# Designed miniproteins, single chains, continued (2), part 113

Each design is a single chain, and the fold is of that chain. pLDDT is the mean over its residues in the fold that is shown.

## One batch from the design tools (miniprotein)

Design m7929
Fold by ESMFold2-Fast:
Structure m7929 (fold): chain A 56 residues (1-56)
Amino acid sequence: MLTLTPEEKELVEEVKEQSKNVSELMAIAAAYFFMAAEGNNEKAETGLELAEKLLA
């Protein structure tokens, strides 16, 4: 398992909370796009994997 910084952990939790009000696919896509927008592929991959784990 990957170790997250507090900031990354908070973002993933926020996406997970939003999944209660929106579709799980939307939450995963949002996490992926948000992290990818930083130009950091490593964060984008981590965000997508964690969103899938938490929402599944």
Scores: mean pLDDT 59

Design m7930
Fold by ESMFold2-Fast:
Order: sequence, then structure tokens, then C-alpha cells
Structure m7930 (fold): chain A 93 residues (1-93)
Amino acid sequence: SKMEKILELLEKFTKEYIEKLREILKKKGYSEEEIENAEAGIESAGEGLKEVLSKLSPEKAIEVLKSLLESIKKNYPEFQEIVDKTLEELEKI
């Protein structure tokens, strides 16, 4: 279904975001404990968003996810490539 594709795309984005965040934080000299705490926070946020999106229509879920991705791109340019790739995949749903 469209919803299954949306949630799968969110899961993929969350994983890629965490991997890139880990690399950024390591370069900035954060400890392994601090990095693991940041990763857990992003994972928790992703699970919460998945729950919210699953209760919406597919069309509304796409709009919410697009708004979030555009916000991330605006505020965190380091994630621009991952965001743009995810937005392109979302347009195909």
C-alpha cells in the first residue's frame, strides 16, 4: 500500500540520518556515550512520527513528511543530500 511505502521510506531516512549524524558528532569530538544518546533520541523521534503518520491518510502522511524533510534541509544543510534523495523517492509514491 502507499502507507507501507511511506513508513518504509521514513525508516530508511531515519537510518541514513543516524549514520550521518554519528560521523558528524565523531568529527566534532563528542564521546561515544553522547553519540549513542543522540542516536537513541533520533530513533525515538522516528518511531513517534511513524505512529502519527500511520493514523493519517497516505496523502496527509506525505504532506507531513515533506514538511519535516524541508525543515531539516533548511536548518541542517549537512543532511541536504539525504533529504533531497528522500523527497525524490516520496514523489514517486
Scores: mean pLDDT 89

Design m7931
Fold by ESMFold2-Fast:
Structure m7931 (fold): chain A 78 residues (1-78)
Amino acid sequence: AAFSDEEIDKLRAENLEKIENTPELTEEEKEEKKYEIEILARRQREIARSGEVPDATPETVERELKKIKEFLEELRKK
């Protein structure tokens, strides 16, 4: 099933907090990553409301969040 608005808001809040608490990121990089989280949350809300995308699952959001995590890990190595 698609995410509820409450689940989307919880995931958004948790990921924004993780980005804010990453000291290796500049303010510009934090703003960029926060923007990506906001876009992902907005997209998931649209999918949840329309009911048209059957892949609007926790696994889909987790995959996108994993990409963000991998980017943060890559920044730490450089």
Scores: mean pLDDT 65

Design m7932
Fold by ESMFold2-Fast:
Structure m7932 (fold): chain A 102 residues (1-102)
Amino acid sequence: SEEVDRLIRMTQELLDMVDSGAPKEEILKKLDEIGKQIDRVRAILVADPRATYQMLLLAGVIGATVFTMKRMVDNRERVRAEAEAMIGMAQELRRLYREAEA
């Protein structure tokens, strides 16, 4: 899924921004872009008859993680940890999607 690969790339960019000390406003803007990307992934999954409940649940948890990072944006260590967890969840979603297509 190109949209899941884009989500992973955008989250890696977020980690780079956090590590480089980017301003809060730039982090929040990036989180808004990631939120829109997860909405696109969820729309694809909802429209796909091969999408499993596990894939939909995982996409929902990723969305909740974006919300948590926005709430905790002043805690850079927390944002970093949540972003790393979200990359892992997005990689698992990509694996499940490829397995369902096979």
Scores: mean pLDDT 86

Design m7933
Fold by ESMFold2-Fast:
Structure m7933 (fold): chain A 84 residues (1-84)
Amino acid sequence: MVEEVKRRLLDPSLSEEERRALLEEFVEKLKKEMEEVLKNSKPEEARKKYEELLLQGLELARAWLEAVGAPEEDFEALDATEAS
């Protein structure tokens, strides 16, 4: 799930508006999953699943930062200078 969303978020064919829509959709999905886990799980299971969902959210945030201005873009720009 997260890998697929990250791949789509970094797709150069997507517009900025399409990337934002994808991010918002995924954030809402994560919120719903977190709420369901808290309602339907034993406390120890809920904690573990909630932690997993938080880690997925952090990975998504990193992918977003990479898409909008990660240090990787600066390195690509330097490499592109050699290619002419």
Scores: mean pLDDT 66

Design m7934
Fold by ESMFold2-Fast:
Structure m7934 (fold): chain A 81 residues (1-81)
Amino acid sequence: SMEDLLKRFALEALARADELIAEGLAAGWSNEEIVARVRELLEELFREYARREKLSPEQQALAREAVDAILASLERRLRAL
């Protein structure tokens, strides 16, 4: 279902982002570098997911909203540190 596909994408995106954030913090990356790297990762994951799962334009729009929400949340969290 669309719901299951989006849930799987969101969980994979969050897990991959969390790993990269932890790696970047441990390596001493700036907040700007972390945001840029996470954005790149999520955009690549979105493209691979859209290709692999043959996402419709409507499914792609919802996945893009999830990417944007994750990035906005990350930027807010890093600013609060």
Scores: mean pLDDT 83

Design m7935
Fold by ESMFold2-Fast:
Structure m7935 (fold): chain A 116 residues (1-116)
Amino acid sequence: ATEKAEEYARKAKEYAEKAKEKAKKGDSKGAAEYAKEAGYYASQAGEAVRQGGSKEYAMEAGKYAKEAAEAAAEAAKKGEGEDAILAVGGAVSAIGGATDAALAARKQGGSFEEAL
């Protein structure tokens, strides 16, 4: 459980960094896809924590999913048409993953605020 939570936190970080890079380049669609992936791995880290993994990895994964959501939201402001809508969707998905991870950490005695 803890080894899986650590792996998912690492992947959430990787995809958050990719989302930020795409947002800087004005690639709203790319930022959306990577933010969605960061959110997915944050949710997976939260599930691993619910199964007995260390809460610290859910907190870490949630932090990176939040950063990915911020990158996708910034890309949405600069995007046009469908790409802007996709970037908003990516930001929403990443926030969902961050929230799920924060709730999992909270249930294991972690701070909800520290996970966001």
Scores: mean pLDDT 84

Design m7936
Fold by ESMFold2-Fast:
Structure m7936 (fold): chain A 65 residues (1-65)
Amino acid sequence: MEEKIRKAEELAREALELGVLKKYEIKDGKVTLWTSDPSVGRSLAAMGLAVELELLGVEAELHLT
């Protein structure tokens, strides 16, 4: 579980650095992702990240602000 959370954090950090996310939070084994741009490309990239996290066995939630 810890290794999966660490990998999830690496992926979320990379997405934040690339401007895909506005912020992220990891609590109780759950990853919450926020994006504030209604552009289709950024939304699709954020959705793809959420799916990738689920495939890793980590619970993920995406919010559009």
Scores: mean pLDDT 75

Design m7937
Fold by ESMFold2-Fast:
Structure m7937 (fold): chain A 68 residues (1-68)
Amino acid sequence: RDRLFQAAVDAGVEAGLPRSRAEEVARRGLDAGLSPAELARRMAQALVDSGAATNEEAGRAAQRAYQG
């Protein structure tokens, strides 16, 4: 899942998350065995919580990251 991890982190950073936060969300989600969709939701929630994006915008960005 290295490709999924890196894609999720990069998408989070591009959308406005600090890299350390994006890495924490991605690592925690993958360690918990979350599906790509659940990982995307967690990343989207972190973006909304940070104020970097609306819920809908963050969700779309995260989805695109892991679909390839």
Scores: mean pLDDT 69

Design m7938
Fold by ESMFold2-Fast:
Structure m7938 (fold): chain A 77 residues (1-77)
Amino acid sequence: MTPEELQRRAERLRKIDEFLKKLKEKGYPDEVITAIGLAAYVLGEDPEEIYKRVKEGKETVEQLRERALEALRAFSE
C-alpha cells in the first residue's frame, strides 16, 4: 500500500465518521446510521450519496443493509 493510498483511505474513513456524527446529532435512529456506515465502508460508496438515495426513496434502509451484508459475504468467498 502506497502512502497516497493510505492517506486517501484515511480521508474517506474520516468523511464517513463525520457524516455519521452529523446524522446522530440530527436524531436519526442508530439502525439508519449503522446501515449507511456499513454500506459506505463495505461498498466504498460516498455516505452522502447513500443517504441521498435513502432520502429520495430509491433505496430503503433494509435494502441498503442487505446489499452491504451480501458484499461482505462475497468477500469471504
Scores: mean pLDDT 76

Design m7939
Fold by ESMFold2-Fast:
Structure m7939 (fold): chain A 74 residues (1-74)
Amino acid sequence: SNAARAAALRAQGDAAAERGDYVTAAKYYSLAASLEPDDAAIRAARYRAAGEASRQAGNFERAEKHYALADELE
């Protein structure tokens, strides 16, 4: 099912985030969000991971915008 596949992709995103690989985490969360577009928690995780990836790249303005999008989904 889409729900089961999205859960597996989210778990892979969580594992990537735990090791500090936010680019990979954002990729997995984006795939999970595509399967479950109404799941606000998955969409928020995607934006937070994208924000962390932007911060690691030195793109602080982009990071702030991604964090704001995640906050709006809470």
Scores: mean pLDDT 86

Design m7940
Fold by ESMFold2-Fast:
Structure m7940 (fold): chain A 76 residues (1-76)
Amino acid sequence: MVEKAKRIYELLKKDLENAKKVGEDMIARAESEAAKLTPEEGAKLVADVKARVDQAISNTEKAYEEAKKRYEELKK
């Protein structure tokens, strides 16, 4: 049980780090594309991408925190 909880926690920790890395790459691509647009359209594109990335990271972070709490509870 504890070993499985630890594995899930470690997998979600890696998923969270990967989600942050993917999010940074998506934002960088959006900023690159925004440079080809008008300042107003570019700002909107970057803001929309950041909002989507923040939502995805928030969802993954909640899953990670729950798994961490479960693992801490079970390791006793």
Scores: mean pLDDT 82

Design m7941
Fold by ESMFold2-Fast:
Structure m7941 (fold): chain A 78 residues (1-78)
Amino acid sequence: MEKLTPEEKEQALAHVKKLMDQAVEQAKTMSEEQRQKLLEQIRKMLEEVKKAYEETGDPLFKEMAEMLEETLKRIEEI
């Protein structure tokens, strides 16, 4: 299994951040039911990322988990 380079990890984190920022903006225009579904999807991704961190110890997954937690908080505040 190929390990990501530091540059590839930075690009992956930037991509996740962009997707999360887009999700927050979309959530502002969503119905309550659509926002709840989005929150459930992000919570599921957070659980998977946290499990990956526990299994690998790779700080990439810790940073991704922190981004997902912040995104959940931002959407819940809408």
Scores: mean pLDDT 80

Design m7942
Fold by ESMFold2-Fast:
Structure m7942 (fold): chain A 74 residues (1-74)
Amino acid sequence: MLSAEQQAKLDEIMARARERLEEAMALRRAGDDERASQVEDEAQRWALTEAVRNGLDPVAVGRRLGELLREIRA
């Protein structure tokens, strides 16, 4: 079970990752696949780094990021 502080930090990480992944999708729709891939990679790398810094499981965060990316693409 996550502490209230860890839960708040996870929610913050996921919210910022969502914003960046939605930005990447807008770039893909505009035909800028190269920049979109760069933004997606940067968002995922940032979220996993922040997860480790805050004592969160990076594997669990990675799975949530994959689910989020599929949701945004649907």
Scores: mean pLDDT 82

Design m7943
Fold by ESMFold2-Fast:
Structure m7943 (fold): chain A 94 residues (1-94)
Amino acid sequence: SREAAARRAVELLETELNSIISEIEDEEMKKKLREKKRELVAEVRRLIAAGESPVAALRRAGDRLLEFLKEEKAPEEIIEKARLGTERLVALLE
């Protein structure tokens, strides 16, 4: 069902984002990324409800996460972790 697909995609996204947040030492960046996590989760739920595939919704969330991390000048290691995490999430749903 679309609801089950949305729950699965959101659970995968939240787990990956929480892992990334745990590696950030800057408290302001952690706060901003927690806020961004809420936005990305809500967007993924809305996109899947609107008929987007879970894979397409997660790819879009991953792109927005990478854009955010680059704009906030995150360490390269965090940016690479986010990129690889997105690829893993997409592979899990294909």
Scores: mean pLDDT 85

Design m7944
Fold by ESMFold2-Fast:
Structure m7944 (fold): chain A 94 residues (1-94)
Amino acid sequence: DEELELLPEDLKELAEKAKKKLLEAKTLEEIEKILEEAARELMARHPELSFDEALQAIAGTVIIDLLKNNTPKNLEIAKRILEILEKRRAEKAA
């Protein structure tokens, strides 16, 4: 559980960087790339995390932060992130 003591700080920093890039993203592909880059950076610091675990942690933190100020743009980005996560869950279940 000591392994998780630094995750909230690293996660917040990486999620904040991703959020800033996501606010400038215009396509679903750009949103996916931004999330994947943040997930890979989290995995580099915490090799015990799978890609899916790192991606869900980053995406979940970004969604929560976006929903704290639920502007139309923030809601649209949060919706697109959720669509990406649901697609990945469906592929894992198959």
Scores: mean pLDDT 77

Design m7945
Fold by ESMFold2-Fast:
Structure m7945 (fold): chain A 92 residues (1-92)
Amino acid sequence: SAAATAAALDRALELLGEAEEAARKGDLQTASELVREAARVARESGHPVAEETAEFLERVAEEIEKSTDPFEAVQLIARGAARAREARERVL
């Protein structure tokens, strides 16, 4: 349902907020793991728009895993959060 998909995207956004806090503290390992968890939650909704968001978030996690810069990680997570917010608006 649209409501269930929106709830999944809201949870993904909460996880992305936690990922941003981890990245700001320099914990890039935790940040990437939280972004991957956000992608998993979005994908489990079964909605095509949420699946597109999950694919984007998986790429964000891969970029964070290759980075050593907490500032870059914060910017990548912010782009992921923007995509999740747009997806939420599209499913409502």
Scores: mean pLDDT 88

Design m7946
Fold by ESMFold2-Fast:
Structure m7946 (fold): chain A 61 residues (1-61)
Amino acid sequence: TKGREAAEKGDTDGSGYAGPVGIGLVEEVMGVRSGIGAIMEMARSGDPERGTVEDVERGAT
């Protein structure tokens, strides 16, 4: 039971809150903001340079 819930919780979350604070926690927080925060900030401030972020996301493959 304990192991099954832990595995499901970890697998379900996947990358939401990985937990590696010293390896990629900053990127996880920035990644979320890049999708949600960036869009809101662009509409609020109207920073054209922020548009390049979308280009990187589009070409990031």
Scores: mean pLDDT 48

Design m7947
Fold by ESMFold2-Fast:
Structure m7947 (fold): chain A 76 residues (1-76)
Amino acid sequence: MERAAREAAERVIERYRPRVDAVRSPDEARMLANQVANETYRESLERGASEEVAEQAANEAAKEVYQRGLEVLRKR
């Protein structure tokens, strides 16, 4: 269950990596984080995770994407 949710998060984060690496503003980083959260939640549920575990994985994935987006902006 937890493994399935983490695998879903990793897959979604990897799919969004090119977009996150090209982020141009904090608002774009937040938008991408929200999209990653929604997709991670859905895929986690599809893989049999509970709602609570899916929500936790979605929140963790969103935080990672948002922080990476901010780092990309700081390196410019």
Scores: mean pLDDT 85

Design m7948
Fold by ESMFold2-Fast:
Structure m7948 (fold): chain A 66 residues (1-66)
Amino acid sequence: MLEEEIREITERGIEEVLAAPTREERQVAVVRGASRIRELGERAGLSDEEIEALVAEFAAAVGRAL
């Protein structure tokens, strides 16, 4: 279930960003979350365009949680 996996990665990514004690570690957590979304999209057979759209949605979700 792609939507559920995206939700899990997004929730985990938000938790990691919020738990990061420094701005530098927060940036690393965002990069890790984006990497997981790209890996999931590649595995699911999504296009590069669709993958980057999901990464943008992840970044927006992180921004809304902050």
Scores: mean pLDDT 83

Design m7949
Fold by ESMFold2-Fast:
Structure m7949 (fold): chain A 85 residues (1-85)
Amino acid sequence: PSESLADLQAATAERRAAGEALLADREILAERDVTLPLSLSGEEQSARLREVAKELEAEHGGVARAVLVDVTADSLTVRVLVLKE
């Protein structure tokens, strides 16, 4: 069966909470929210996130991590965080 938008948002909230728990004691050097249309392929979504991650890592240093923060009917929002080592 098709997953409902509410189910996707609930799963996103769980993943976000788990991600925030892992990051709770880590210094965030930079963050950027990237909105990705659901019409993009997985490869196109990955390419956009990789470009943002590389730009932020080059500017701030540290290690980039992506966390899913929201899902709508036509897009998903991913937060790219650069963490201090």
Scores: mean pLDDT 72

Design m7950
Fold by ESMFold2-Fast:
Order: sequence, then C-alpha cells, then structure tokens
Structure m7950 (fold): chain A 80 residues (1-80)
Amino acid sequence: SVKKQAQAVADTLKEMNPELSDEEVEEYEKGVEKSMEAMRRLEAGADPQEILDELDEERKKTGGLGGKIIDTTKARIASL
C-alpha cells in the first residue's frame, strides 16, 4: 500500500538522519504518501492538472521536509 511504502521511506530517512525529530519524520512521511498517491493516480490516467491542483492544496497544509517532497513532485508532474 502507499501508506506502507511511505512509512518505509520515512524509516530510511530516520535511519540515515537520526538527528531528525519524530515530528519532522512524520511530516516527511505525509508528504511522501501524498506524492506517491498522486503519481499512482497519474499512472491510472488522472488529469495532470487535477493532480497538480490537489497537491497545491496539500502543500498549504504540509510544510518542512514534507512540503519539499510535494514541491518536487509538483515540478516533476508539471514537466510532463
């Protein structure tokens, strides 16, 4: 599942960066989960603009490392 994959990515980040707080890792996990879900929907034939609009709304609610992941995913989709 997307949630399980996002958790695994967040666990890896924490292992490589043990100085990160649990809150920072959770925010990163949330950003990764939203980005992975967006990419899966795009692969399933969703409209790229609809996905970008949804990621923009999630970005307003997600800062820090999670926000950076959303920004990167938005840039990637916009370049398609």
Scores: mean pLDDT 85

Design m7951
Fold by ESMFold2-Fast:
Structure m7951 (fold): chain A 58 residues (1-58)
Amino acid sequence: MRYRVTATDALGDEVRERLGIRRGEEVELTPAQIGERLGVPPAVAVAELRRAGALEEL
């Protein structure tokens, strides 16, 4: 499964840098790729981005 990740204002600078996106930019990533970029398990990474309103299921 893929997600569209959007750099929202709710995401901190560190999280945006780890994802490789700038404010207002989007990237398509799998849960595993999000987890790898953030350094946390995929389920945790997806939950954090969903809470920030930064995640759309594709």
Scores: mean pLDDT 80

Design m7952
Fold by ESMFold2-Fast:
Structure m7952 (fold): chain A 111 residues (1-111)
Amino acid sequence: VRITQSGGGTVKEGGSLTLTGTASSGTLGLVLWTRRKADGSEELIAAGASGGVGRYKGRFTSTLSGNTATLTMTDLKVEDTGVYVVSGLAIGENGYPVGATGEGAQVTVVA
């Protein structure tokens, strides 16, 4: 299975963006959203059907429906700039869970 990501782009500080990850087959189970920074470091943004963690709490929300994971980002800050990656477990026609990771979506926040 594959996860295809959509969304991202350039937004002004204080704005909102939505990112999606869609599994090529089956139902998405556990999902994790992470952000890859310019220095190559990664941080956890949200897991499953939850709110954002750490500094993303109250601003970011993760939801999961069928084969699609959605990250809703509000009150964006310049420091939120980075590549947002979703990974998860997809359960296909054979009932066997398979791990998959999206290609990432660039988010650029400007002042």
Scores: mean pLDDT 82

Design m7953
Fold by ESMFold2-Fast:
Structure m7953 (fold): chain A 68 residues (1-68)
Amino acid sequence: GDDERWRRMEEEIVRNTGHPPPDALRDRARAILAREREYENTDFEKSMDAAVELLRVAVESVVESRLH
């Protein structure tokens, strides 16, 4: 599920940075996961775009954690 997928990403961010992702990036990731699920099995290109954006959010979270 979406929560499980985000939880795994959050665990990897904590493991690599020692800090949880900022709330703003977490909220953004949840919105993207909800959108990806809506497009799943209906629009493959939209679903893939959402997945790429989620990966980008995870990367931004790692960078932000290193700056603060």
Scores: mean pLDDT 67

Design m7954
Fold by ESMFold2-Fast:
Structure m7954 (fold): chain A 80 residues (1-80)
Amino acid sequence: SEEELLERLREQVRDAIAALFSPDPRTQVAAAVGLKNIIGLYPEAVKDLREEVLKALETALKSPDPRVQQAAREAIELLK
């Protein structure tokens, strides 16, 4: 059902938020790209988590990895 899909996506959002604080740049890139995709395709899944997602993406902008920075910027733009 759509409700079950949204609950699963919200769990993936929370996992991605945690992964953005990883010291591994590959994990951070995967998390930022994943969040960008969920925000773009299923914005309803992030509606109640918007503030937490924004905070995590703002942290990702401080990453030295330009791929993490780019994915975070694109995700933040979609949230506005």
Scores: mean pLDDT 84

Design m7955
Fold by ESMFold2-Fast:
Structure m7955 (fold): chain A 67 residues (1-67)
Amino acid sequence: SLEEEIDRLADEFGVPRELIRYLVEKGLTLEQVRAVLRFHPSLRSKEEVDLVLKIIGDKLDELAEQL
């Protein structure tokens, strides 16, 4: 289930579950979420999520394929 995948990502990357859910709610695929977490594993706030997405948004698909 989506909830089980979110829990798995939160545990794997040490990122709060709410931030993983926030990424999914913004329309990201699980591969794109993994790309964001590998790019910036120290995510601690929704503001950091928004900043990271602004930086890598146009390259998100490329990063998901490379990571």
Scores: mean pLDDT 77

Design m7956
Fold by ESMFold2-Fast:
Structure m7956 (fold): chain A 100 residues (1-100)
Amino acid sequence: SLEEIRERIRELAHRLSDLLTQFLNSKDEKERKKLGEEILKVARELVEALSQHPEATPEDIEKARELVEKMEEALKNGDYDAFVEAARELISLVEEILEK
């Protein structure tokens, strides 16, 4: 149902936000890498869930996929500022879709 899709998206977005807070508060590189990989996994699951939402346009889904790609590249390069920026943009996009 639509409500089950919306609830799944909300749960994933909330988990992404919680993991991002942990990432920003992490004190060492090893912890950041582990949290970053978990964030990427959740972000990918979030984009898959968004693709099932009827109010998510093809353009919304393309933007979400581009943001996940930016996150992956940023994490690989150790560019944590770019990683956080892309993750926050993904969360904002999800919030906009859910408010429709």
Scores: mean pLDDT 87

Design m7957
Fold by ESMFold2-Fast:
Structure m7957 (fold): chain A 62 residues (1-62)
Amino acid sequence: AKYPNSPIPARVFSQQYAKEQNLSVVDALKALSQHFKVAENELDKTKVKPSEVAAILEQLRS
């Protein structure tokens, strides 16, 4: 998938993580909330650079 050349909200990133781990979006949001140490509603304010998405997904899978 092509990502825009700008940071994406962590909520969007959580959807990709959910697909990779075969998880519900709710479970993916909880995992990202724990990883970034922010509340689930704060993930909308947390942005991930497109170039970092794959590396973070691998880190969360490990």
Scores: mean pLDDT 69

Design m7958
Fold by ESMFold2-Fast:
Structure m7958 (fold): chain A 83 residues (1-83)
Amino acid sequence: MLTEEEKRALVEGFRAMAEIAGPEEQKLYRDIAEAVEKLPEGATREEVARAIMEVLKKYGKPVTLEEARRLLDVARRIAEALK
């Protein structure tokens, strides 16, 4: 389940990814951050993955659970580096 702390960490991670990315990826990561921020506390891992997949579809990226989980892993690692 998505805790408020995990949600904040993921949002910060995706926003940090946007700041270091090129223009095309910057917009993608900002939209993912916004989608995650709008999820309720207690959202399931499946609901978080679906929110990311909807943004991936908008940008013509691979719409798979594996890609959504990969992006979540990257965002978590970046958030950990940020504190």
Scores: mean pLDDT 81

Design m7959
Fold by ESMFold2-Fast:
Structure m7959 (fold): chain A 88 residues (1-88)
Amino acid sequence: MALTDEEIAESFTRMLEAIIRGLPGVEEARVSGDVAQGISRKNTVLDVTLRGPDAAAAGEELKATFDAYNKDGSPVTITVNVTVEEIE
């Protein structure tokens, strides 16, 4: 059955956070944004906060991945905003 936009948003956000935490040089990843509203509007903005020695490179790879996804005619456009936090 079709999922609600809210269910899709929750599942997608959790999956993204897990994937990002698996990237080399990322120590911490947080994903936020109004994903449910974005899916309903076919234009989703994700705010991703990364920490780690290669967090900047991981952020660029994540952006490239979603740019490719958007280019392939996805029903929802996903824009990723990456913030890199300094390690203490």
Scores: mean pLDDT 68

Design m7960
Fold by ESMFold2-Fast:
Structure m7960 (fold): chain A 61 residues (1-61)
Amino acid sequence: SRAEELAAQMLVKAGLSQRRVGRILGVSTSTVSRYVSKGLPEEIDPEELARAIEEVRAERE
């Protein structure tokens, strides 16, 4: 999902490893790497990141 892509990109930019981001979002490290290869955001908005994580969690419940 778009929320998953944005959350992955923001978490990696924040300094988390791709493996850790994959665990947080429940996706493979390869999926995180694919999202990161599309680019990283210029800034991290903590509220936008929190919303994206909540959307990913809602998709799984």
Scores: mean pLDDT 77

Design m7961
Fold by ESMFold2-Fast:
Structure m7961 (fold): chain A 74 residues (1-74)
Amino acid sequence: SLLDKLLELVRELAERLGLSEEETERLEQVVRDFYARKEFDPAAFERALRAAGIPESVARAVALAVHELLQEHA
């Protein structure tokens, strides 16, 4: 599913960018919430990641990668 692809992508990015297990769980929850709402605005998604305590550089990288994946499936 598209959700499974999104979760795989963000888990791989979390691992590469050195997020903790707790940060990765918060990241996954933000992804699930945005997917459920079907409103994946990149700026809103990046702000939600930062609000969840994800470092700014990581939040930006994740938001960009998620945006690119969603454009391929539009």
Scores: mean pLDDT 84

Design m7962
Fold by ESMFold2-Fast:
Structure m7962 (fold): chain A 92 residues (1-92)
Amino acid sequence: SLDEQLEELERLRRAVIDALRRRLGDTPTVRRIEGLMEELLRALRAQDVEAALALAEELVTHAKRHISDPGARAAVEYLAGQARALAAQLRA
């Protein structure tokens, strides 16, 4: 169900942010990523597909520009990809 997919994505969001804070610290970059992820999950809960897709793209762009750690970047990009897949299902 949508609720189950959103709960799984929320668990992934918490795990990714916790990992980023452990690896990179509580930096302005990590705080912005956290904020973008929260807005992305909010857009998905509202079924605002266009906002969700735009936020997922901004999340990937920000990670590529500001996260030099490949593992941290991959974790953010993975979450963005999962959010995009869910947004595509909502559009179908």
Scores: mean pLDDT 88

Design m7963
Fold by ESMFold2-Fast:
Structure m7963 (fold): chain A 75 residues (1-75)
Amino acid sequence: MVKEKVEEAEERIKALLARFEAAKTQAEVDAVALELEALVREYGGAITAAAVHRLFKADPSADLTPETRAAYEAA
């Protein structure tokens, strides 16, 4: 149950990170931030933070969006 939600959030966060890295305008960055905010509201901060932790466990220095980083730090 919760594990499946964390894995689902992990895949969605991976897609958002790829879009963030490809972003060339502030509008594209803002769109990614809004989608991340919606994802946090949908799954909750704890599940989103757990998904982020799983994604970056092998590379704790990996770049996080400001919103994702804040959610991770809050968890």
Scores: mean pLDDT 68

